Designed miniproteins, single chains. Designs and how they scored, part 97

Each design is a single chain, and the fold is of that chain. pLDDT is the mean over its residues in the fold that is shown.

## One batch from the design tools (miniprotein)

Design m3369
Fold by ESMFold2-Fast:
Structure m3369 (fold): chain A 97 residues (1-97)
Amino acid sequence: MEFEIRIRIELPKMSREEALKVAEEILQKIREMAEKTGLKVLDLRLVGVAISADKAVIVISLRVEGTESQVKKLAEEIEEWAKKQGAEKVEVDIRKL
């Protein structure tokens, strides 16, 4: 089955340049985690980076093929990993295609 996973990561305030470097690291890590979970990555992209007075927000879109259980496991692993990296908030929205 195909799923779209939208990931919103809120981080402490940083420069746009620093946020873009962090976004690249997050993209690579998400790909690795998805593949380890047994999901086929169909699309992985940076939706956007927003810098405000108090935070940096990174939004990523991932389209995968696999099972609902694999997707839920990936979502949990993404949230745990991002929090360990200093994320203040992580939101993962899963839509079945």
Scores: mean pLDDT 87

Design m3370
Fold by ESMFold2-Fast:
Structure m3370 (fold): chain A 66 residues (1-66)
Amino acid sequence: GSAAGREAAELIEKAVVAAITGNDALAAKYFAQATALGKGELAARAIEAAKNGDFATAREAVLAAL
């Protein structure tokens, strides 16, 4: 993976944690930052999967960002 990919994966993980802990504003901030790095589709997938309790799919999306 690239440096941008590693940064995007970290941002996606932060967005997921914010989303599942009910901090939608913080989740939106990290989602926007991941989108700026070209990983918005993976970020959206990870957040939606995690909100539905599908942590396996969320993890796969984070790893795909690397």
Scores: mean pLDDT 87

Design m3371
Fold by ESMFold2-Fast:
Structure m3371 (fold): chain A 66 residues (1-66)
Amino acid sequence: AAELEKKAEELFKEAIQKYREGKVEESTRLVREAMALLHKAGLEDKGMEQTNKVAKEMTKIANEKM
């Protein structure tokens, strides 16, 4: 379980980085993969919370006028 959680956190960080690079499609796929890992770990609530935080960060990046 802990290994899946760490992998999911890494994927969320990579998704934010891909979004900064303008790779929106790749970023979206990474978010979905991270959520799937958290679901397998039984951490659905944490997955939803982290997805909401990632969405807020992506909105912040978009507001940077990139």
Scores: mean pLDDT 77

Design m3372
Fold by ESMFold2-Fast:
Structure m3372 (fold): chain A 79 residues (1-79)
Amino acid sequence: KAAAEAQIQQLLEEAQRLVDLLTLGAPPEVREQLRAEFEKVKAQVQALVAAGKYDEAIALAQSFVDKLQELLRRVGLGE
């Protein structure tokens, strides 16, 4: 459904913003690890969407955003 795809796209865009913030000033190894995890999550979300599992795709994307928000809070880089 187009609405679910739009929601997933918004969640992935937010995840990209959070990854960019978390990698600001981080060592290369940490930046590569975080970007690799994000790419893996994007691939999994895309596979779920292709399978018509929109609820699972949304849940996975939201869970990743929540994880990034918690990390951002712990390192003092965000709200």
Scores: mean pLDDT 79

Design m3373
Fold by ESMFold2-Fast:
Structure m3373 (fold): chain A 84 residues (1-84)
Amino acid sequence: SKEERVLELLQEGSLEATALALASKDPEKRREYILLGATFGMARLHLIVTGDLEAAVREVRRAVEENPDSPAAQRLAERLEAVE
């Protein structure tokens, strides 16, 4: 289902952001990636609790706007918009 695919993509985005944080030697970049991963995790939890797909997509769009230089955030938002 579309919901199952979105949940999967949010989990993948959260894990990718966490991996980038662990690989980063820059404390400031590490903090940014941790916050990004937490945002994706919270969006996933919200979708599980409410079933509100549109709200989850809006949360990801906001994260991309707040982190415009993040390839992980950009990739996740693009993939979510492609889900039918």
Scores: mean pLDDT 77

Design m3374
Fold by ESMFold2-Fast:
Parts: C-alpha cells; sequence; structure tokens
Structure m3374 (fold): chain A 60 residues (1-60)
C-alpha cells in the first residue's frame, strides 16, 4: 500500500541519518567517542520507537 511505501521511505531516511552519525563516531577523537556513542544509542532507540508507533498507527 501507499502507507507501507511511505513508511519504508521514512525507515530508509532514518537509516541514512544514523549511518552519517556512525561515520562521525568512527572519525571522532578518542575522548569524544564515548559521548558520541551514547548519543547515537539514544537516537537509535528514539527512532525505533517512533517507527514502531507509526507502523501500529498506519498499518491494519
Amino acid sequence: SELEERLKRLEEHYKDLLSIYEELLKNAPEEKKETYKKEIEKKKAEMDKLLEEEREKLLK
């Protein structure tokens, strides 16, 4: 359905965004890696939760 396609695009967008964050983490100074890692973990959890809520809301 159209809703499924839109949800898939949103998922891909979030994956791309997280990939950028992970690349930043790889190139971060050692002293900042722990902080960036924590922030990325939070971001992942938040995005996953939002996506699950949207799936439940939009899908039969």
Scores: mean pLDDT 77

Design m3375
Fold by ESMFold2-Fast:
Structure m3375 (fold): chain A 90 residues (1-90)
Amino acid sequence: SLEELIKKAGDSLIEAENALEEGDYEKALEHLEEAKKLVEEIKKYFPELGEKALKELDEAIEAIKNKDIESALKELKEAGEILSEIAEKI
């Protein structure tokens, strides 16, 4: 269901944040790639918000690769806020 997709995407963002806090950047990137796949499915129902969330996830991935963890956490928070906005519409 769409509700399950949103929940799984949110769970993946939480796991990515936890991995970043632990300094496990490889694990954080794995969780973000999973979140991107889930958000691509959500985008079929919410094209504009889904695209915005994908952009935030891509920016988080690039921030991690650049070891800019402060920016990565900010982008993850913004992606989570978009998922919450989508959840309020269903």
Scores: mean pLDDT 88

Design m3376
Fold by ESMFold2-Fast:
Structure m3376 (fold): chain A 74 residues (1-74)
Amino acid sequence: DDDKERMNLEANLDEVNILLAEHQKQGDNLATSMYRNLGKMIQALLDGKEHEELAQEYLKKAQELHNKLKMDKA
């Protein structure tokens, strides 16, 4: 299941990078900063810097933040 987790993290990172670029274009400094930090966290998980149990908790929190930012944009 590590492959599935990695693929999900990569897909989430791609989505975050798209939203980061979009908010940078709009001049939204707060959203840009939040997406940049979220991307760094996802990248750290991909790099294996956290143990597996803690990585699942961070992924959940990252997804919650990502969803909140999408809702605030809409």
Scores: mean pLDDT 69

Design m3377
Fold by ESMFold2-Fast:
Structure m3377 (fold): chain A 83 residues (1-83)
Amino acid sequence: ANPLAGPNDSAEDAALQRSANLAVRAQMTGDPELEAQADELLAKIRAGNNEDALRLAQELQPRLDSTIAEIDKAEAEQRANAE
């Protein structure tokens, strides 16, 4: 329900954007636990449960921190070494 375009909560909007990206990254890991948590997070966002979504993202973040670092490292090495 956003009849006007624009950031109503800059911090929350940024966090939700990152939460959605985090969920996508989690789904791409192939880890069934991370995929399940990512799906739950996206479902909360779709339902408008932004607070629950952000909480789930915070809980998921430390687990994905290492995984995202591995993905970013792999992407950087693919970009540099695969050429």
Scores: mean pLDDT 72

Design m3378
Fold by ESMFold2-Fast:
Structure m3378 (fold): chain A 100 residues (1-100)
Amino acid sequence: SQEIEELFKSLPEEVQELIKELVEKGELDEGEKTALITLASLGASVEELLEARELLKKIRNSPREEALKLQREFFDWYLTLLPPELQERARLVLAGLPQP
């Protein structure tokens, strides 16, 4: 949690403002917030973060079986963006998502 807070403070101001706005609107839970912060720390653009947010929102509003499938697809995609040394860290921050 503290490590994620430090990552958040290191992000570009535009990204910090986007994530704050989504949290204020109740559009992100703590797991989703952690996922977006981690994606941004890996160089995800504002457009890529908005696409990730829409996928997370779809997961949250989908029936259980579809949500589990979408969460798996999101997690698999997310892992492909990470260097091997950061994959273990990602598993810790994404503990709430289904594993492959």
Scores: mean pLDDT 72

Design m3379
Fold by ESMFold2-Fast:
Structure m3379 (fold): chain A 102 residues (1-102)
Amino acid sequence: SKEEELNRLRILAESELGMAMIGAAALSIASEPSLQPGYRRLADLAGEAANLLNEDVKKGLEAVDEAIEQARELTRQDPGGQGVVKALEKAREYLEKALKVE
């Protein structure tokens, strides 16, 4: 059913956002001191995106797009952050698919 497919895509997106949040939180401690506040903010944004997608898939996608923009800016200075970018991009792909099922 459409409802089952939407729930599956939401769970997959939440899983990827969880991975992004964990990775960003780790980098908020382990990265260069000048980058740590950016990674802390990124971890918070990933968590907020996961909460928002439970209210509205489109709102979740908009929050993920903001998180991707912030992550890409951070990873220009720190290639180690690319795992966070990839997790956010996977979450975006799942949410884009969810919007097409609606």
Scores: mean pLDDT 88

Design m3380
Fold by ESMFold2-Fast:
Structure m3380 (fold): chain A 85 residues (1-85)
Amino acid sequence: MKAEDLTKEELIEGWKEYMALLKKLAAMKPEEVDEKEIAEFAAKYKVMAEAINETIGEELIEFDDKHNGSATEEEVEKKIIELIK
């Protein structure tokens, strides 16, 4: 599936799912992680990441510059959702 084929709602939903996966992995022990499952999710979210960069990449760079790279994950998430909507 091409990045440009994703709707704004699919981008927001996919990004939230990706963040939920990262939080789950952070709470798990390394031996509990299924490498195949991680690889499948990484491949899926590559398309979403490309779509976000094409749509709002410039605005995200400006946001990061304004915060000197110190923006929290929650602030970045809120900004992505705001720009996609």
Scores: mean pLDDT 66

Design m3381
Fold by ESMFold2-Fast:
Structure m3381 (fold): chain A 65 residues (1-65)
Amino acid sequence: DEEKHKKFEEEVGKILEKKKASVEEADEVFNLLMKKDYEGVIEYLEKKGLVTDEELEKLKKILEE
């Protein structure tokens, strides 16, 4: 679903901007998004501490819709 994935990408972008992610972190997330590895994006954000539990749950919910 293109719209669901677009919504996911928009929320990820907002998180990266809000958390002041480095260029290297943003590049890795972008690379995962280009591969459509949405689970990998979630795992990366969690491991880097760029996402709160609430934001993590929201991202998972978007993918389940």
Scores: mean pLDDT 80

Design m3382
Fold by ESMFold2-Fast:
Structure m3382 (fold): chain A 93 residues (1-93)
Amino acid sequence: STKKEVEEAKDKILDLIMKFDIDGAAELTLEKVRELLEKGDIESAEELLDFTKRKLEELIEGLSVVDQEEAKKVEEKLRELEEEVEELKEEYE
């Protein structure tokens, strides 16, 4: 994939996170990571996961002071996303 494709995905993921559509952000990240891995672009796939992880971790830190239950839900969704990406990486060897 091209650098532009990754940057466009990051912009869309960030928009979803800002709207508190955490499920949508995780789903889009997983979809784009899968597409990148299918192309053999492991570096871009890892960059996109790291971007989503950093943005969700920033959200969790902010939420932990105001809404601990919501923070825990976002933490669980991030854990699920990381596990799903690791399984995908095993498929593409």
Scores: mean pLDDT 84

Design m3383
Fold by ESMFold2-Fast:
Structure m3383 (fold): chain A 65 residues (1-65)
Amino acid sequence: GPLSPEIQEALDRGIAGVTAAARASGLSDAQIAAMVATIKEAAKTAKTPEEVENAAVRALLDAGA
């Protein structure tokens, strides 16, 4: 089903933030796409906006950004 508005908002902000930070860190488009895919997958099972935000932060840390 569709994501809740709060989860969707957290996902949109997470993708924007991860993309900006990863580009500033010199990561490739492929690495950025992989991080975005991971965050989108986390959003499907997330129960709170914080779970999506934590997934975004984890993706950046795991990529070294």
Scores: mean pLDDT 83

Design m3384
Fold by ESMFold2-Fast:
Structure m3384 (fold): chain A 91 residues (1-91)
Amino acid sequence: SLTEQPKEELIKKAREIAREAAKAISEDPNRDELIAQLKEAKKTADPEMRKIIDLVIKALQSDDFAKAEEYLLEALRLEIKHIAGEELEIE
């Protein structure tokens, strides 16, 4: 299980990654190409990865920075849960 300090660092890092990814998406004029690549990856993905990919696609399709950040944060939370078996609670 995650201790208090590692959990706090992981939450902070997850928020930073989601925010930076949302900023990168908002500045990228080629989002349609990335969406197409993710849709292809989704075809061969397992159910857990399919959920993560779907959230990233929703972020890329969003015109709202805050909404894109929410989708990316949820995707990152699911990925951390899948890899570590620990649920990351992010407020």
Scores: mean pLDDT 72

Design m3385
Fold by ESMFold2-Fast:
Structure m3385 (fold): chain A 64 residues (1-64)
Amino acid sequence: MSKEEIAKLFEKYVDEGIKRSLEAAEKRAQGLPEEERQALLDKTNAEIEKFREKVKKMIEEYLK
């Protein structure tokens, strides 16, 4: 039970961090042409996806 609760809290903080990273990338992309903005956001999303996979694996190992 406590492991699951800690894992959920950790997931929440990770999601908040990802949201802030996306907001920062969005601000950085402001004023760029659509194609350049989309490329920056796509790259950021790809990096976030890799990070989410690492976090998911870590949580799965922690819950065992």
Scores: mean pLDDT 79

Design m3386
Fold by ESMFold2-Fast:
Structure m3386 (fold): chain A 73 residues (1-73)
Amino acid sequence: NKLYVKGSGDYGFGTITGYVIPAAKTLPGFKSAEVDPVTDSAVITFEEGTDIEKAREELQKRLNGVADVEVGE
C-alpha cells in the first residue's frame, strides 16, 4: 500500500514538494507522505484496501515525466 517516488527529467530539486505531494493528496485513499528533499524522493502511504496499482498509474499520469512512481513494500 505504498508508492515510492523519485524526481526525474529536468525538474530536479523541489519536484517532490512542488508537484508530487500535491498530486498524491488528491488521490483516493491517501494517508501520508514522507519526503526526502536531499534525494528528491518520497514514500507515499495509502489506506488499507486501496488499489495501489491504480494509484501508481494515476499519479504517474499526473506527473507526466516529472517523477517516476513505483509500487513499494
Scores: mean pLDDT 73

Design m3387
Fold by ESMFold2-Fast:
Structure m3387 (fold): chain A 88 residues (1-88)
Amino acid sequence: AKATIQLNSALTPEALQAAADAKVILEQAGYQVTVVDSNGKPVTLPAPSKTITVDTPPNFPSAAALARYALQYPSGSSQAIAAEVVAA
């Protein structure tokens, strides 16, 4: 499956790192991921973080499962971003 992460906020180093980590989570779930800015242009990402914590494999059989997964993580975390992208 294909997924797109669209960064609608300012391209801060923190936002770019979160997007890079979310891309890794989604790719581990079998998604082919593209990251774009608010204008739809490709974004250059930093290297993924050494420590990416996932409590469960990101296997989202429903929107409800995705919502439950997102609630386990702080807003703006790589896990929350990955969950939001799968919901779209």
Scores: mean pLDDT 62

Design m3388
Fold by ESMFold2-Fast:
Structure m3388 (fold): chain A 55 residues (1-55)
Amino acid sequence: APTAEEIREAIANSPVPIPEEVRAEIDALLDAGPDDGANKFRALLLWGEVQAAAR
């Protein structure tokens, strides 16, 4: 699984645009517990939802 930093960088460098609200939520989750697997998992779920919607 990627680190919190890698998740942030992947989103920032992704060609898929992410809504600012979703990005803010991901940042808040990673800031609240960057080593917490649940926070990382939820951040990845939000990111995956954005990518699925762009399908």
Scores: mean pLDDT 74

Design m3389
Fold by ESMFold2-Fast:
Structure m3389 (fold): chain A 71 residues (1-71)
Amino acid sequence: MPELSEEEQKLLFEVVGRLRKAAEEAYKAAGGDVEKAEEEVIKIAKELIAEVAKKNPKVAAILEEALKESL
């Protein structure tokens, strides 16, 4: 894994926590429609990664790789 500073590690953990919460909300809102929930989670993840890239492109690259592995 790329070496991360403590600040970058904190940012990574915060973003992962936000994505997890967004996934829970998306699945709840979809009312059992797994495909719709998954599509919404992917959209939220891409938007969040783009926002993170403006602050720290290194952390954003790690998140993009993780998202690609999950797809």
Scores: mean pLDDT 76

Design m3390
Fold by ESMFold2-Fast:
Structure m3390 (fold): chain A 69 residues (1-69)
Amino acid sequence: EITVEIDGDTTTVSGLTEEEKEAIVKKAKELGAEVKVEGDTLTVKGLKPSEFNLSPEQHLLLKRAGILE
């Protein structure tokens, strides 16, 4: 299962596939955020929960909604 943790404007996601990481990196760059990839963990800074059209706590919801492709 994918784990999402939010701390202020920093979102940490673990359990990601390569495809999911690429999609999040692309989306974060479009929104002007910083992204760091560490193994199966992705850290995004500069994106607040209110700037996502979906709940960032539910990484699978982002994928199901086509944001992660």
Scores: mean pLDDT 61

Design m3391
Fold by ESMFold2-Fast:
Structure m3391 (fold): chain A 61 residues (1-61)
Amino acid sequence: KKELEEKAKNAKAFYDAAQRGADIYRQRAPEIGPTAEENARLFEEAAKGAKDNYDKLEKEI
């Protein structure tokens, strides 16, 4: 269904954005300081959730 297709696209976009966020915090940790590691972890966790949602939606389409 089109609705599931749109949700899958959004989940993939969110996964991609979260992965980029994690990468930025990892790469710029020396500039940001101690909070960079915690923020990278939060983005990594968000990306994992988004990937799980994307995989599930893809199976339903």
Scores: mean pLDDT 78

Design m3392
Fold by ESMFold2-Fast:
Structure m3392 (fold): chain A 62 residues (1-62)
Amino acid sequence: SREEEVLRALRAANGKWLTVDQLAAALGMTREQVEAEIDRLVAEGKVERHGEGPDRRYRAKP
């Protein structure tokens, strides 16, 4: 699923904080698609969010 692809990309980053734009470019997804999947992953406790607005970044929880 797209959710699994986003989570895999974040885990492959080995603790690096990624933007929505970086994930969209890496996965061939739209920004809106990545944001929807990220929101689910954050709600599930699998991903951390830091920062606000365009500086928001995400990483997989250890």
Scores: mean pLDDT 83

Design m3393
Fold by ESMFold2-Fast:
Structure m3393 (fold): chain A 72 residues (1-72)
Amino acid sequence: MEELEEAVKKFNELIDKILKSTDPEEQIKLNLEFQKLVDEFAEKALEMGMSQEEVARLISEILKKGNEKIKK
């Protein structure tokens, strides 16, 4: 699913930018963008017929991959 692959890439890019940024204002803006992507992804996945539990699981997996990439 193209939407899922795109969301994973966007989450990883935003997390990477947040960790690399040293400007507090930029970090706040990136965090707001991240929250917006989570909301938009959840809405799209629900429209595609996914359950709320499936959406939560996918978001959790995206966050784990992002954290792994950035911390190690």
Scores: mean pLDDT 71

Design m3394
Fold by ESMFold2-Fast:
Structure m3394 (fold): chain A 82 residues (1-82)
Amino acid sequence: MSREERFEAARRELLALLERLGASPEVIALAQQLIDAMRAGDAERASALGRELFARLRAEGWSEEQLETVDRLLAELAVLGL
C-alpha cells in the first residue's frame, strides 16, 4: 500500500473506533482537526490538538487501554502524515 493509502486506512480505523466507543461529537471533531493538521504537515497544531484530544478523552472517563489504542493509531497517522 502507498503511504497515502496507509494514512487513509489508519484515519478510518481511528474514527470508526471513536464512533464505536461512543465518543462525543466534540471528540470526533477534535480527532478530525488533528488528522487534518497531520495531513497538512502542521506539527505544532497537531501537537496542540493531540494534547487537547487526550485531555478531553480522560475528562470523559476513557480507560487507559482505550487511550493506548487511540495513541497507537495517532502515532501511525503522525509517522505517515508528518
Scores: mean pLDDT 84

Design m3395
Fold by ESMFold2-Fast:
Structure m3395 (fold): chain A 65 residues (1-65)
Amino acid sequence: VDRPEEVVVDVELDGEVIGRLTVRYTPGQPARVEGEPAPGASPEQRERLREITARVQEAMGRRPA
């Protein structure tokens, strides 16, 4: 597993880490983005994380290169 193939980013809301995003690349495929809630995240924080995940997925997965 190479660093350029997988990037993990913490997601903060109001100074609190609510989860993390994992951007995964497979050779020959567009990037995939997943959001994983923090262990103590509330349902509201999970919903927020899903919004952020969708935006990152759109930004990373729309274009090859």
Scores: mean pLDDT 72

Design m3396
Fold by ESMFold2-Fast:
Structure m3396 (fold): chain A 99 residues (1-99)
Amino acid sequence: VIMKTNTAKRLVGLIDRIIEAVLKSDEEAVRAYQDRFGSELLLEEAAYISTNMRKEMIDDLEEVLQYIKQKKQEFPEASELLDQLEQIIQEKIKRVKAL
């Protein structure tokens, strides 16, 4: 059985790239990484639902949510964009819990 390893690490990596792109004022890179973040969430949701791993997905998303909150304090210049990512994660957690 091939199980996906730690979704949180991949999402955290994308958050770091988004922050770096904001600090460099690279609007194209910001959009590209936001799109990848959304796509990664959709792929992970589909995989976890099909394998009945909803609790594991919720645990991973909660870890990502805490990371976003920490990074908002470290990088106030990225806070508006990090707020958007926080909302996306919170809505995804709510949706997965409702399944």
Scores: mean pLDDT 78

Design m3397
Fold by ESMFold2-Fast:
Structure m3397 (fold): chain A 82 residues (1-82)
Amino acid sequence: MAAEYLARLEQLEVEIDRLVERALAGSDEEVERAIEILRQWLAELDELLADPSLSEEVKAAAERLRRKIEEAIARLERHLEE
């Protein structure tokens, strides 16, 4: 179970990077869509982090990913303001 969560979080980290790069190379509509997807993933991570049975390793990985998503959203929102 824990190993499966870690593998999923690692895959999501790569997907975040690709999503941000694609959005920034595209239209404002693509940026807005990417922000909505990232906000959905952030909500899913918050639900995961609310589980008290999570291993410390999974919790640390999820908290790191949550921070990365917050930074990605901020970067995309800044792009829309310019």
Scores: mean pLDDT 82

Design m3398
Fold by ESMFold2-Fast:
Structure m3398 (fold): chain A 85 residues (1-85)
Amino acid sequence: SLLEKVREAAEKVKEAIKNKDYQQAIDAVSDLLLEMQKLAAEKGVEPRPLVELVAEIYRAIKNKDYQGALEAVDRALEEAERVAG
């Protein structure tokens, strides 16, 4: 399912951050963005809220706020699960 793909992409972001592989984390955020946009399209919902949550993850990583980035991934997953129903 698209929700499972979102969860897999989010887990890759978290794993990269925990492993201090920040380049892989940025690449994984791009994959997460793509899967979130696909989920929004499938459910017929406005993609902006999901896109903004992914942007928050990217901003936290760029600011070297890795704890904030992990928390932002969890918020993005919560919203994706609400959208998925």
Scores: mean pLDDT 88

Design m3399
Fold by ESMFold2-Fast:
Structure m3399 (fold): chain A 82 residues (1-82)
Amino acid sequence: MTAEQIAQDAENLSLSLEDALSDVPSECKAALKSAIDNAKEASLLGKKGDIEGAKDALKKVAEDLEKCGLNDAAKSILKKFS
């Protein structure tokens, strides 16, 4: 996987998570906002060519999603970027 591909996938993920903010319970909004911030960080790191930093930020996205009970989404992210 290239740094550019990670950056694009992370950017698309952040947009999808932003769209989901209106549909999640209030207790999940804080964790989802954290996931959005981490996905944006992963995109920026990927654009800089920092593949390992981008992967670490994406692991934090997965952790934030698990806090919301979105375990399948978290596992999908980890499997794609491991």
Scores: mean pLDDT 81

Design m3400
Fold by ESMFold2-Fast:
Parts: structure tokens; C-alpha cells; sequence
Structure m3400 (fold): chain A 91 residues (1-91)
């Protein structure tokens, strides 16, 4: 990837993560916030911005499916985090 594309992907990842962190803080889901932060630290240390975006996409999809199934917001975030962790394990 060009330096510009990589920087743009990193900014997109960081912006999305910041939005998710803000929502978790707003709802008081401190345990889920800690899990997100730990997982993102591992992802940033071991993967490219594109791979990080892929893991986040799997998490977002799992969250959306859980919400459509009528699960609580907290359960939907928990399923999203587990999907991200699984995606990271395959990288």
C-alpha cells in the first residue's frame, strides 16, 4: 500500500475504535472497554491497519447480527469482541 493509503486506513481504524470506546464508556461497560483496549493493543502490535480494519469489520458484523436477534446492547458488544478476537487468531 502507498504511505497515504496506509495512513488513511490507520486513521479510519482509530476513528472507529474511538467511536466504539465512547459508546462503551457512555453505557458504563467498563469490562468490555478494557477487553476492547487489550485486543486493540494486541492488534496494533501484531497486524497492519488493513488487518485491523478486517478484524473490526467481523466485530461490527457480529454486533449487528446479535442486535437483529434481539440480544442486549452489552451482549451484542461482547459477541463483536469475540468475533474480533477470532479474526485476530487467524492473522
Amino acid sequence: MSPESEAQNQRSVDQYVAQVRAELKKKGYDDLLARLDALMDDLRANTTPLEQAQALSFGAMAYSIAKLEGKSEEEAYREGLEAMRKAFEEI
Scores: mean pLDDT 82

Design m3401
Fold by ESMFold2-Fast:
Structure m3401 (fold): chain A 55 residues (1-55)
Amino acid sequence: MKKYKNGYSGEYFDSKEAAMKHTQEQILKEAEKEFNGKKINSMEEMMQLWKEKES
């Protein structure tokens, strides 16, 4: 099957862009829970928060 797999859900999508957007949404939702429900609007914001938590 020539479809793009989401690494988090294991679901297949008809395009790489659709799979990537779905994956980003899942990552952001999980990150919001890790940071006490803080709203996270972008991958860059999420990366910054993880960097601060690690540091």
Scores: mean pLDDT 68

Design m3402
Fold by ESMFold2-Fast:
Structure m3402 (fold): chain A 58 residues (1-58)
Amino acid sequence: YEKAAEEARKRGLLVDKESIEVIATQKELPALDEAAMTPEQVARARANLEYLKELAKK
């Protein structure tokens, strides 16, 4: 989980170990505030969430 959190931060998300655990137990990813982001940031954030979701399933 810590490795997944570091990768998410590196790509523009701030994620704590606790957030990773919540995602794993709740089966849902946090919602993105797309209105406050540029299109490039939205694309990166979505890619990060998919990566994080795959790691959290383990």
Scores: mean pLDDT 55

Design m3403
Fold by ESMFold2-Fast:
Structure m3403 (fold): chain A 122 residues (1-122)
Amino acid sequence: NPELEAAREAFRNKEPVPEELEKEAMEYFGVESDDQVVLSFLTAYKLSLEELEAPATVPSDREIRLALKSIGLEDLLPSVLKAAEMLRSRGVPEVPNALMEALILGMSRKGNPYAPFFNSLL
């Protein structure tokens, strides 16, 4: 999915995605933000959910921190934690050990609810 790859790259580089995709992501999750990293992340996350045809789930703040640290992107952490809290506030369930569950089912497996969040980061 070229749009997903572009949105993920934009997120990692703190760059904007096309305004249409940002609007679609905000409408999809029922949230609004002026934080560019939040918008690029949510765009990648929406596209990851659609690619896997999966329901939304959010990992713990600890898992988000460890994932970003593992790839040297700790400076994105405040915005990703903000996006995670926005999703939880909209009723998206938090799942313990989400990364382990994602890996057990397969990161590219259709219907895997644990993989889209990490596929947006990593």
Scores: mean pLDDT 88

Design m3404
Fold by ESMFold2-Fast:
Structure m3404 (fold): chain A 72 residues (1-72)
Amino acid sequence: SMELEQTKAGFRLLALVTEAILTDPEVREIAEKAKSSKELLEAILAHLKASTDPEQQAMAAEMEEALAVIEE
């Protein structure tokens, strides 16, 4: 169902955000300074998309896919 897919996407997004915070000190600093969940997500996505690291770019793509499912 759509509700189940959105719930699964939410858990995937949380896991990806958590991994980024644990593995990248700059992402961790972004998380500590963010004043809202929207600011946190936008700042982390911008950082990962600007990266030359293909693993970080792949993580950004997975986050965008999860967000698209949540937003429909």
Scores: mean pLDDT 83

